# Ledger of designs, part 48: designed miniproteins, single chains, continued (5)

Each design is a single chain, and the fold is of that chain. pLDDT is the mean over its residues in the fold that is shown.

## One batch from the design tools (miniprotein)

Design m17647
Fold by ESMFold2-Fast:
Structure m17647 (fold): chain A 96 residues (1-96)
Amino acid sequence: MTLEERQQMSLIFSAAMIKMILEEPASEKALEEAKEAEKELKKLGITDEEMEFYYEKLGELIKEAEKLAAAPPKKVEEGRKVLEKIREIIKEILEE
């Protein structure tokens, strides 16, 4: 992974996490901090549509991770299928 790809990933995950906090804030302070971070992301040219897309993809990743945590695979093959799904989601994020 290149430095540029790593920076792009960092920006994408930051945008997705900020959108997640805006949708379901844990506290008033978290909501205010997320709104300020959203303003900074908008100054960098990140659109509402891009933030929604990244948030949706992060949600898909979290859902797959939660499946592993709630019901750890009893067979190696089942764990590999979840990891392949996670890899596909990451690839889709990086190709946008």
Scores: mean pLDDT 69

Design m17648
Fold by ESMFold2-Fast:
Structure m17648 (fold): chain A 81 residues (1-81)
Amino acid sequence: MKKIEETVKTLKEQFGLSEEEVEELLERAKKAYEENGYAEALGEIAEWFAKKVLGWSEEEAKEIGKRAKESAKKFIEKKKE
């Protein structure tokens, strides 16, 4: 949870997100984290950012979100031994 909040705070500081954008992103990321853990939350953050901040297509944003989630899962799996 704290890492998700810190990530969103960093994005706000670096990219000048509005309070409404920060609230939307935090709500989505927290929901993903609670339901499916940290990897899913990172996927949601990456997808939201690509679509809303970078202006990427829905398809490209979903692909980046999927790749971020897969990378996080592989990292967790390696740490699992």
Scores: mean pLDDT 75

Design m17649
Fold by ESMFold2-Fast:
Structure m17649 (fold): chain A 85 residues (1-85)
Amino acid sequence: DKERLEKLEKVVKALKKVLEKLLKEQRENPLEYEPEKEEELYQEILEEIAEIAGVSVEEVKKLLEEIERLREDPEFAERMSKILE
């Protein structure tokens, strides 16, 4: 349980960094929506999160699915907000 929570915290922090980077890149060089490149971009995001968090891409996918399921919980959202500070 505790080890899983620590991995979740690392993935959430890594996700924040990756999203901040993507937002900056989008502002500097706006990308056109290309459906065929969406899967490639998704894989690149997962790999970068995995590298920053120090976990496997497989683990990132599982933890992101868990976060997605819990995002509607206000208590979980509050806890994640504190972690991202």
Scores: mean pLDDT 70

Design m17650
Fold by ESMFold2-Fast:
Structure m17650 (fold): chain A 85 residues (1-85)
Amino acid sequence: ADAFVADVRRRIEELKEENNGKVTLGDVVAAILDALGRHKLPEETRAAAEEAVAAALRALKKSLDDEVTEEEVQAVLDALRAGLA
């Protein structure tokens, strides 16, 4: 779980560097999908993580092109970690 969440965080920081400090909700989603493709998770664990992330993303009430705050990024990563536990 921690290694997976760390990979997502690392990709978000890379995208932030590429975009002059800005991260969109779409960037966060892309980072999560990238990490899911690189980590071979059991289907049940993957489904639980996807459900937790979907709920967190819905709670933010933002579109994919909207900029997200560090607090919103952390909330999504916390939901992802909970789904992987």
Scores: mean pLDDT 78

Design m17651
Fold by ESMFold2-Fast:
Structure m17651 (fold): chain A 79 residues (1-79)
Amino acid sequence: SLEDLEEERKLAKEKQYHEEELEVEFNRIMAEILKLAETLSPDEKKKVEQRLNEIRKLYEKDMEQALEEARKMLDEVES
């Protein structure tokens, strides 16, 4: 029905907006972590970069989980 098509379009648009918001937030957090890492020792910076690479791999599988891990990492680096 026309109502079903309108609902499907609404859900698709909401999903797209949600994914775009997650991507923007993820990129913002990752950039902030990298900026903060510039002030760390070389050894600590390498550990941060390794963890960021794992989070990027997680992002390809589970965007929401990767964002949560990125937020946790940002909190740890800001501490």
Scores: mean pLDDT 81

Design m17652
Fold by ESMFold2-Fast:
Structure m17652 (fold): chain A 83 residues (1-83)
Amino acid sequence: SRKEEVLQLLAEALEHILEGHRAGKPQEGIEKAQPHGEKAEELLEPEIEKLLEEIVKEMKEVKEANPSLSMEELMEMIIEKLK
């Protein structure tokens, strides 16, 4: 489905960003993520956007409850939720 395609593209984009950050090469991560993100944006529908907003809200609540959680750990959780 279009929803599954968008969520998969966003997961792949975030994986590239996270890998780049961990490798000390954030620019390479962004460059690899860009085509996935652009395709996801092209396919984005209001219902999918609302689902993404709910995921973001849930992750913010998790971070607020766990202040010691790193940005990398939070990104890993988001990636797994999108798969």
Scores: mean pLDDT 80

Design m17653
Fold by ESMFold2-Fast:
Structure m17653 (fold): chain A 64 residues (1-64)
Amino acid sequence: SSELENKKKELEKVEKEIDKKVKELMALIAKYGQDSEEVKEKLKEVLALERKRAAIIDEIEALE
């Protein structure tokens, strides 16, 4: 269905954003250290995207 196709496209977009944010996170760890505020804030962004990814996967599975 078009809904399934749209959800798969949303999943691809979220996965690309996760890749980008993970690279940013690694750069911040190298620059500021693991316990920095900058790393904690970026980690929250990554975790929010991972939760969104999981929700989209659940929606895709429900449509199959």
Scores: mean pLDDT 86

Design m17654
Fold by ESMFold2-Fast:
Structure m17654 (fold): chain A 82 residues (1-82)
Amino acid sequence: SMMDQIADQVVDDFTSFSDRVMSTLSPSSQQQVQQVTDQFVQRVQQVQNTTSDPQVQMQQVRQLYSDSMTQIYDIYVTDYQQ
């Protein structure tokens, strides 16, 4: 569906972003960003599997994106200060 295509694009965009961030970080912080990225992908897939309502699916994916971006930002800032 169109909504599944949008969710797949969001996953691709997020993964590309996380890969770029990881290239600038220490190995420990890279592992943390990878964990956040893996959890984001898994949770998006879970949303796609547990709801057929496109509006609910999009709302949950947006929230997961926001939360995951915040976690990556916190990791990045912490790594920079070390």
Scores: mean pLDDT 85

Design m17655
Fold by ESMFold2-Fast:
Structure m17655 (fold): chain A 96 residues (1-96)
Amino acid sequence: MTPEERERAAREFLRVGAQGAEDAAKYLKSGDIEKAAKTLRELAEVLRRNAEIFGHPELRQAAEDLEKAAKYAESGDVENAIKIVEETAQRLRAAA
């Protein structure tokens, strides 16, 4: 890939990450905690792998934050899970 192609791909993953986080926040707010936690863990794994490929620090940070949010959701701390997920979605949208 050219540097320009790599940057476009990274921005696309920032957008995908933001959308996935927004969807997970909706599941948390609706009380579908199991689906939210699964979505967050799957998204974190995707973003972690792509952070290694593209070297993009926002993707790595988002992966760590979304994994933390999944742990909060699984432990019943839904309020902190929502906060982390919404903050992460906003940062990813801003970086895209």
Scores: mean pLDDT 83

Design m17656
Fold by ESMFold2-Fast:
Structure m17656 (fold): chain A 107 residues (1-107)
Amino acid sequence: SKEEVEKKLKEATKLVEEGGSAEDVKKKIVEAGKLSTPEDKEVVTKGLSEINKAASKSSAEVQEGAAEGFDEMGKINPEGSLDYGSSAGLNRMGASSKKLEEESLKK
């Protein structure tokens, strides 16, 4: 249902904000996406935006988890593939940037 999709997306956002593991973030995004239907497009788009905002402020590992989750959803839900692919790319770039910054600080 639309309510279940919204709940799972909010759970994913909370997990990202709390610095959950990459695997847990990935799993929660995949769960939310698998429940979504074409009718849920507005809720999904809003949820992806919130996850992306939270992940941008989190660790590289969390952004990698989010990117992997979105990549998997793009494969499972072809209708949403552009939205999921864009979110995956955004988080992958953010994670790479953070890792490069961390490595530069280590020498």
Scores: mean pLDDT 80

Design m17657
Fold by ESMFold2-Fast:
Structure m17657 (fold): chain A 60 residues (1-60)
Amino acid sequence: SAAEKELAIDIVVTSLLLKKNNSDETIIDALASKAQEILSKFSAEEASEIVSTAVDKALS
């Protein structure tokens, strides 16, 4: 769904920003696990698009 795709993007963005700011490793690992769980529900092509969009947002 569109809502699940937006949530996946937000979780990946948050994980990337926390890594960039050298935040708590436990929180980063928990978000990474949740991101993998959510991304596993999408096709490889959709998952790639979500990650690409999240990277662009995190770098902006």
Scores: mean pLDDT 77

Design m17658
Fold by ESMFold2-Fast:
Structure m17658 (fold): chain A 69 residues (1-69)
Amino acid sequence: MAAVDALIQEAMKAATQLNSLGTPEAQAKSTQLVKLIFQAQKLQAEGDWAGLEATVAQIKALLAQIKAS
C-alpha cells in the first residue's frame, strides 16, 4: 500500500538520521523505529491488516515524539 510504504520510507530516513547523531538517546529511538518497520513488514507479509494498522499508529506516534524533541 502506497501510504504504508511512504510512512516506512519516512521512518527509515528518520532512523538513519538519528543513528548518524551518535548519541545513546538517538540510537535507542533509531532501534525502536527499525523494530517497528520490521514488524510492519512482517505483518504485511502475513496479511495481518489489523496488526499492520496498529503498528502504523505506533510508528506515527514515535515519529511525532521525535519531531517534538
Scores: mean pLDDT 80

Design m17659
Fold by ESMFold2-Fast:
Structure m17659 (fold): chain A 56 residues (1-56)
Amino acid sequence: PAGERAAGERGQAAMDEVVKEAEKVTLDRPLSDEEIAAAGTREEAIRAFKSAMEAQ
């Protein structure tokens, strides 16, 4: 597979962001499952989450 340094660094950064966001959400406030369901579908929920992350 085409891993090499570039792909490895990008993967590590993404994983670090997920960990940081999870901790931030846990400490800042409890996540609402209803908010995810309000998006309608799983794809919409993921899209909303990504948009929120980019907005920050």
Scores: mean pLDDT 54

Design m17660
Fold by ESMFold2-Fast:
Structure m17660 (fold): chain A 77 residues (1-77)
Amino acid sequence: SPLTDEEMQELKKLWNVEDADDKASLEQLWAKEKGWEEALELFEKAEELRDVDPKKALELRNEALKVMEEKKKKEEE
């Protein structure tokens, strides 16, 4: 995950999300908070394919996470 445990807890506090199964939602919320539209579009496509093509959905989610990691690295430099 591109998010640290500390960043996950900060997002939970900001968006009032407390459940342990919300990790995927927290990653999407982080992308939204940062305005990373490319990552958000990939998450949306993954959700659309989740029940139709789970393998493709997982690949798209992993691509979204990679985009987030790359953008986070650029912002921290």
Scores: mean pLDDT 69

Design m17661
Fold by ESMFold2-Fast:
Structure m17661 (fold): chain A 67 residues (1-67)
Amino acid sequence: MSPQQKQGDQYLQQAEQAEKQGNLEQAAQLYRQAAGAYLRAGDSPELVAKAIAAGKRAQELQEQIAK
């Protein structure tokens, strides 16, 4: 895997852990970092799908925090 894809996977794993612990703000930040890393890794359908999924989850958590 590219360094950026590996970085994205690491951020995604950290985001999932933070979310499980109820640290929604930290999870949202980590999901955004994962999405950015996947987009920097390439433009393959798989990487774009991972970036979209991570970005969507970050936005959902950010909306919950903003309420």
Scores: mean pLDDT 82

Design m17662
Fold by ESMFold2-Fast:
Structure m17662 (fold): chain A 62 residues (1-62)
Amino acid sequence: MMNSKLKLTEEDAERLRKIATTKMGLPEEEVDEILEEMRESSFAAVGIELAARAFERELAKR
């Protein structure tokens, strides 16, 4: 089992992008920006950030 500190892989980033845009309703450009900024982060950390961003967007929906 690998350390959770491992960088996000390209396939994992693509998977998270798909989920964030399709399930969470986040704009692709925002998701891409987060993935680029967090490319050194773990899959879990990026997933949490995307979920938090989606939650904030739901709360700010007007």
Scores: mean pLDDT 73

Design m17663
Fold by ESMFold2-Fast:
Structure m17663 (fold): chain A 79 residues (1-79)
Amino acid sequence: MAELAEKTLLVLREAAKRVDEEAARILEEAAEVVRRAAEDPEATLADPEAVETLRRAEEVLAAHREEALAALAAAQAKL
């Protein structure tokens, strides 16, 4: 779990560097939710705002697919 959360955090942070400011803010908020979920997954999943933030991040990544793939490659290079 901790390693998967760490990889997800790296991908979200690398993606945030490659998108516009509005999309980057959503990805940064999602990274904070992932960090919280690694610490307390039950409380985080029970929070509808946290779930909505993850949903918005998924939409951002889908809209910015090339940037998301570049972010995944950059995160893999750091692991």
Scores: mean pLDDT 78

Design m17664
Fold by ESMFold2-Fast:
Structure m17664 (fold): chain A 93 residues (1-93)
Amino acid sequence: SNIQRKLDQMRRMSRELDELVRQLRQALAAGDRARARALVERIVELSRELSRLADEVERDPNATKEQRQEAIFLDAHATLKLLLAREVLRELS
């Protein structure tokens, strides 16, 4: 279904966000400010895209309660990473 396709995409995006945060920690430990900035920009972009998909699932009348709950949790997870990335970007400025 269209909803299932969106949830599958959000799960892949959530895994990519976890990997980007891992890479961001490594870049910061190495003092690589340029790589850290690029990773922050990708985290911000991906987190915003995931939030848009979550909103679409949450507002879809054909979505089950379980599907809506998963979308909410994935969106919350992405939002925490977005806030972390924005704080890092502020410190890199």
Scores: mean pLDDT 89

Design m17665
Fold by ESMFold2-Fast:
Structure m17665 (fold): chain A 87 residues (1-87)
Amino acid sequence: SLEELRERAEEVLEKLGASEFLKREMMILIEELPLLPEEERKKLEERLREALERIERGEMDAKEAILELSVELGIIQLKLGVERVTK
C-alpha cells in the first residue's frame, strides 16, 4: 500500500538524518505513484521498496536512489504526455 510505503520511507530517511529537501523529494515521488498507469506504478513501487531496504542496510546512498527514481518517474511522465499530445 502507498501509506505503508510512505511510512517506511519517512522512517528510513529520519533514521539516516536525511535533509528536509531529500525527505520532500521522496514524498513527492510517492505522491506521484498513484497518478501512473498500474504497470508503471507497480514497477516504481517495487524499485522504491528495494531501494529503501538497501538504503536502510547502508548498501545504497539515499540521495542517489531518490535521484534515480525521480529521473525514471520523469521519463514515464514525459512518455505519457507525448502519447496524449500525439493522440
Scores: mean pLDDT 78

Design m17666
Fold by ESMFold2-Fast:
Order: structure tokens, then C-alpha cells, then sequence
Structure m17666 (fold): chain A 101 residues (1-101)
């Protein structure tokens, strides 16, 4: 079920937002807001091909990097890039695992 991908996506984001909140709760809230905004726009247009999940990750990464740059912290920007890379890897794995069934 493709619904399982969205559940895995949300679980992955929740995990990394929780880790960020241990260090900087305000920053974690900003990242979570960007993610929720992206997913809301997707939820309204419910007919997309599987490749769109990669586009979501890329868009989320760009928006999060832009948002972090506005906070004037190069270290936070580097940290979020690492988190987004892990999210992207977990997304690709979840999609691959579902397609191979």
C-alpha cells in the first residue's frame, strides 16, 4: 500500500524533529512547520506518481535550508542538511522496499 510510504515518511520526520528539539526547540518547530506546509499542499492534490516523493524531499530540503539561512546560523544550516540527507535516504529505502514487494 502506498499509504504506508506516507506513514513511514511522517515517522522519519517526527524522529529527527524530536532529536533537534533536544538541542534547539525553536529551530525544530521551524523545520516541522516547513514539513507540515509541504505535506498539506500535497494532500490536496491526491493523484501523483511515485517519483513525486523525491520531489517533496528536494523541496523540503530547499525550504528548510532557506528558513535556516534566515536565522543566521551556519552550524544550524549544516546540521539540518545532515538531517535532510538521512530523511531522504530513509524515504528512498521505504519506497524501494514497498515497490519490491
Amino acid sequence: SKDDILKKLEKIVRKYVAKMAEVDPDFAAKVERVYKHMIKDMGISKKEKMPQFRMIVDLFQREAEKYVAETSSPKDAEFIKKILKKIKEEFHKAIQDLEDI
Scores: mean pLDDT 60

Design m17667
Fold by ESMFold2-Fast:
Structure m17667 (fold): chain A 123 residues (1-123)
Amino acid sequence: MIAPLSPEQLRALLERLRRGEPLTVREALAALLAARDATLNKDLLREAIKRIESLMTNEEQRKENTLVYETARAIVDGDEELARLNWGLLLAHLERLAREDPDRPLSPALQIFVEALLRSMLE
């Protein structure tokens, strides 16, 4: 059972991202679990979508970048069913990555998305 992140822990993760320090897959998984029942800021997610769009030319990260993009888009569009399905797929993807290397630094697309989630919970 993963204990929920405290507001102080969420703030610490956001401050690290703001300093340009990459978060790990384990930290991203914990942030997504904390954000599951949170009201997300759609304007922050729209900004994240625009930043992620610039990364869609990266063939090596294409599947992950697409999953992050589609999850953020479904939330912004208010498609609750698609948002729930894509959130579940993203969570399962992060759980697979965490089993391989929980301390792996996040891809740029995941960093952008997690920053939007942390800001939504704290701002």
Scores: mean pLDDT 82

Design m17668
Fold by ESMFold2-Fast:
Structure m17668 (fold): chain A 70 residues (1-70)
Amino acid sequence: SSFEELVKEAAKKILEAAKQHGKEYALKLLEEYVEEVLKWIKENLSPEEAEKYEKFIKKVKEEVKKKIEE
């Protein structure tokens, strides 16, 4: 899915930001990105599709947050 590929690309860039600009900056970017994506999902997708992609983005958020906080 192109959506999953775009989310993985964004996750990679956020992890690079953690290395260059620090954990606090990267965690803020992650939170802002996830909020923007969840808003887009709610406004643009059917409830069934929204559930699937919300589950995916929340899983990616937890994985990226864990890597930043290590």
Scores: mean pLDDT 84

Design m17669
Fold by ESMFold2-Fast:
Structure m17669 (fold): chain A 56 residues (1-56)
Amino acid sequence: AALQAELDAEIARVKELVDEYFKALDTGTATPEEINKLLDELKAEVARVRALRAQL
């Protein structure tokens, strides 16, 4: 179903953002602004995944 495909794509995006966030923390090279931007993007994608799951 189309909703399942969208959910799978958004879950993959969340995993990418989580990996990027932890790499930035681990290397210590990211600025606070870059960290906050990644967190905002992660929050938005998690909210979308939650909304799509509620429709299934």
Scores: mean pLDDT 80

Design m17670
Fold by ESMFold2-Fast:
Structure m17670 (fold): chain A 82 residues (1-82)
Amino acid sequence: KIEELAKKIIELGKELGIEEKGEEIAKKILESGDLETGEKVVELLELAKKAGASPEEVEMTVGAMETLVGPESDLTPIPPKP
C-alpha cells in the first residue's frame, strides 16, 4: 500500500543518512500513487543498506528514481554509474 511504502522510504532514508531526500520522494509517491516506482525505491534503499553504500551514492541513485515518480513515468531510469 502506498502509505506503507512512503513510511518505509522515510525510515530507510534516515538509516542511510538521506532523511530529507527520502521524505521528498515519499511525498511524491504519496501524491502520485506510483506504487511501482515506490516499490523500486524501497528495494534500492534496502539493497544500498545491505551493501553499505555511502549517503552520497544513495542520494544520487534515489534522485534519479525521483524523476520517474508520477503519472508520466514512461522513461527508463538513468543509473548513476561511471
Scores: mean pLDDT 71

Design m17671
Fold by ESMFold2-Fast:
Formats: sequence, structure tokens, C-alpha cells
Structure m17671 (fold): chain A 84 residues (1-84)
Amino acid sequence: GEELAEEALELGKKAKDGKGSKEAGRKSALAASRAKTPEAARKALLGGLEAVKNAKGSEGASAATGGVLAAIGALLDLGELPKL
């Protein structure tokens, strides 16, 4: 779970095209679904936000937004809210 969250964050930061943003968004959603700690969920959220920032085209933007929403849901389920 945490490894996926870190991978999502790195992919989001390095995304330079629509495909990169889409993959970062998908990894963020996957990391969020497996997050068992607030720290892992926050990393998944950051990865999704970076993917949204770098998103190109509707598919990339949709996947990145899905990752952000999944991470927010995970944080809510863990009793935590993003402070960023």
C-alpha cells in the first residue's frame, strides 16, 4: 500500500504528458484503495494532485481526478482530512 503511494507521488511529479498523468492517476487510485494509514492516503492524494496538475486530455484528467477522490475517501475512512 505505502509503496504504491510513493510510486504514485513520483509518477505524478514526473508526468509530462497525458499518458504519464493517466498512469499517475491510476496508481494514486490503487494506492488509495490499499491505504491503511493516513500517511499512505496522503501520499496517494499528493500523487493524484500532481497528476491533475500535469494532466493533458480528458482521459488523463479523469483518471487523475479519480485518484484524488479515492485518496480523499481513504482519508475520511481513516478519520483524517487532508490539511494541504
Scores: mean pLDDT 70

Design m17672
Fold by ESMFold2-Fast:
Structure m17672 (fold): chain A 67 residues (1-67)
Amino acid sequence: MLVGLEGLSEEVKEAVKKLLDRGFSIEEVQEVVELTKSLTEDGQIEVINGLLTESKEEVLNILKTRK
């Protein structure tokens, strides 16, 4: 259940599902959503798609350094 993601558009939900399919955890996906929720829906999707081209290690490093 994606309780923390219920307020997102279907397009953004589809993008975060791709992150889950790539092996990211719900917690990591929520962190990506938190970092991008100030953007437009299109901008949020663009950033998530950009992260999908990076290695999981690089994405996790970015998330850690922003906290």
Scores: mean pLDDT 70

Design m17673
Fold by ESMFold2-Fast:
Structure m17673 (fold): chain A 78 residues (1-78)
Amino acid sequence: MTKEELELEVEASMLVMEATVLELSGSATQEEIEKLEKRIKELEKKLKDTDLSDDSKKVVKTDLKYVKEKVEEFKKKL
């Protein structure tokens, strides 16, 4: 695993943790949702621009999919 791969996997896992905290709080504001969406888009751009192994791409994409699903759930509750 390269340093770049590890950094992207860590960033994706941090987004999962932040989404989990918002879910457990029972209240996500529109501003917090928009900040998560912005960070998801930024990480997706890094994923496209970075030459990652297929295994690392799968891990990051799986975490991003989870966070995106949580963001959509938060939007439905607004």
Scores: mean pLDDT 81

Design m17674
Fold by ESMFold2-Fast:
Structure m17674 (fold): chain A 73 residues (1-73)
Amino acid sequence: MDVETEVALHLIQAAVAKLSGDYETAAEHYTRAADIAEQAGDPRWPEFYKAAAEAYRKSGNTEKADELEKRAA
């Protein structure tokens, strides 16, 4: 699986999880998409970490949210 396809699949899974109210699972998929994008030099990686941080905050995991917000800056 290429980087673009792998990122896209994680973004789709994050969107599905958000629609079902599973913000923790959504955050995990956004984090994985961000990690892959960062390693590949895809300039979208900070936006994916911000999306993951927002999802973690909605799930009540403020520690992970704060960590990812710092990483996205």
Scores: mean pLDDT 85

Design m17675
Fold by ESMFold2-Fast:
Structure m17675 (fold): chain A 68 residues (1-68)
Amino acid sequence: MIAELVPLDRTTFQVTLEDGTVVTLTLPHWEDIERIELDPNDPTKLVVHLRDGTRRVVALDGTVLAES
């Protein structure tokens, strides 16, 4: 699971996982983010839920893989 999420600036977030792994993500403006969770089918991916009802699947290296 995600242990900590820290906004560094308007679009950059630092995510700390339970094992102590730190990942830097470039995401949309933080006010547009409803929640971030690990993909239950693939723990190497994050699912970003936006307040407009859209979602993004992001790899732990920060690559956006899918938008819906």
Scores: mean pLDDT 69

Design m17676
Fold by ESMFold2-Fast:
Structure m17676 (fold): chain A 73 residues (1-73)
Amino acid sequence: MAKSVTLSPEEALKLTVESLTKKLEEAGLDVNGEYLVRAGRFEVRVKGVEEITFAVGTLAAVTGQPVTIEEAL
C-alpha cells in the first residue's frame, strides 16, 4: 500500500522544509521521492521536500482543508 501523511489545515500552513523532512523520515518515506499532494478537489504531483512544502502550504491556504501527502508509486 502507498504510504501517506495527512496534515490538518493549521499544521499544513505552519509546515517548514525542516519539519516536513522529519515527518517523512519518521514515516519511512524518501525526502527526494515523488509525491501526490491532495486537498479537497485539488491534486498536485511534486518531487522533493521543497516542492512538497510549497504545494502543501499553497493547497492549505487555497482550500482550508486537510492536506494529504501520498507516495507516488
Scores: mean pLDDT 82

Design m17677
Fold by ESMFold2-Fast:
Structure m17677 (fold): chain A 78 residues (1-78)
Amino acid sequence: SIIEEVREEMEKLGIDEDEIEKIIAVLESLDVSEEKLRKVAKLLIEAAKIRKLARDGKISGKEAREKIEELVEELEKL
């Protein structure tokens, strides 16, 4: 399933279990097409990856905010 694929990808990226469960809950709550669900999942995974990079000190909080703002714009267009 898409949900299991998303979980596996986030686990491989080292995203926290609590954040994984929150993202999965959002995806499971969506009444959308499989195509749209895959697009939303991709954007949420990328946002989680960016947040982890900022948390690990690999990018600045400002850089993380700017990248996440771009992803939010993509989500709003779906």
Scores: mean pLDDT 83

Design m17678
Fold by ESMFold2-Fast:
Structure m17678 (fold): chain A 80 residues (1-80)
Amino acid sequence: SLEQLLKEFKQKAEDAIKKAETEPMEYWEKIKEEFEKFFEELIEFLRKAGVPEELIEEIKKEYEKYLKKIEEIIKKKKES
């Protein structure tokens, strides 16, 4: 269901954030790339499934927030 896919997306985002906080610096680019790839595949799936574009835009905004949080965590860890 759409609700289940959105729940999985949130879980993947939270997992990526936790990995950015806990994993060594050498894995940070891979964590970011895996999250970006998951999101691209999710959006393609939702479009093919006929999900309204307005909802897709909201999901994209949530993705940008999570991605920004991951990038800020990585930046802070590099500075410490």
Scores: mean pLDDT 81

Design m17679
Fold by ESMFold2-Fast:
Structure m17679 (fold): chain A 74 residues (1-74)
Amino acid sequence: SLSEYLKEKGLNMLSTLVEALEFALELRDIDRAERLLEQMKKAVENTKLSASDLKLLNQEIERFERKLEELREE
């Protein structure tokens, strides 16, 4: 999983945020998912990441944003 990958890379805060966000989305907790996604975006912006990890995390953020938008429409 993404959270496991981040944990293996030593990115423990990002790993925890991703795990919490995935769980909120699974529970369809839109308010919590929105706040966690905002926190994830800020964490990515403020973390020193390799170019490949930055690209991966930005792609995953876009995927989470799409999931959240779909849930809001339901």
Scores: mean pLDDT 85

Design m17680
Fold by ESMFold2-Fast:
Structure m17680 (fold): chain A 82 residues (1-82)
Amino acid sequence: MIPKEKFDIEKDDEEKIIKAITEFIKKNTSLNEKEAEGVAKVIVEGKKKGLSVDETLERIFEEEGVEIPKSVVEAAIEMIEG
């Protein structure tokens, strides 16, 4: 799974990044709009803090209460590198 869009969290609008990741999660998981948006926000905050994929997965579980494939989180984090 290779995301075609790349974003820079220092240069790009955070709301735009969250929307793009929300759509990516919706297309690659069974999550609804609200769940996908919550996960996208955790992924963006994790990237801003330099968290690992495993740390980001732990935060998704703690903050959103949902399970998603690690490969989807890895691909979504990869979108934010520019």
Scores: mean pLDDT 77

Design m17681
Fold by ESMFold2-Fast:
Structure m17681 (fold): chain A 60 residues (1-60)
Amino acid sequence: PFKLSDEEKQNIKNYIKENKDEVIDNVNEELEKLGLTPISKNSTDDEIINQLEKIFNKKS
């Protein structure tokens, strides 16, 4: 299964700090297309990263 490196996770966390609502909206759109449960706007960076890994594994 697809897994992000610690460096990639840190880069994504830095992006999320400035763009959290946009990232969550995009993640939820992809999750909805895959028939998966959307995440809340209060999700942690680690929760968002876990959903990104899940999406990449489903789309690959």
Scores: mean pLDDT 80

Design m17682
Fold by ESMFold2-Fast:
Structure m17682 (fold): chain A 68 residues (1-68)
Amino acid sequence: MTVEEAREILLKAYRGELTAEEAKAFVEAARTDDAASEAASEAGQLLAAELGEEAARKAADNIVTKAN
């Protein structure tokens, strides 16, 4: 997973457009692959810098909700 791919997932989550399958795949990749985990972390920081910390938090909360 690239930073750009992770950012796309976070933006979809922020907009409420993320599917359960996309959320589960994202969480699993971040859990099992160090490169994916780093990309997700970097994408989260970039989103917070661009749209604010509340937007990044909302995206993260939506991913966790959809993945469960």
Scores: mean pLDDT 83

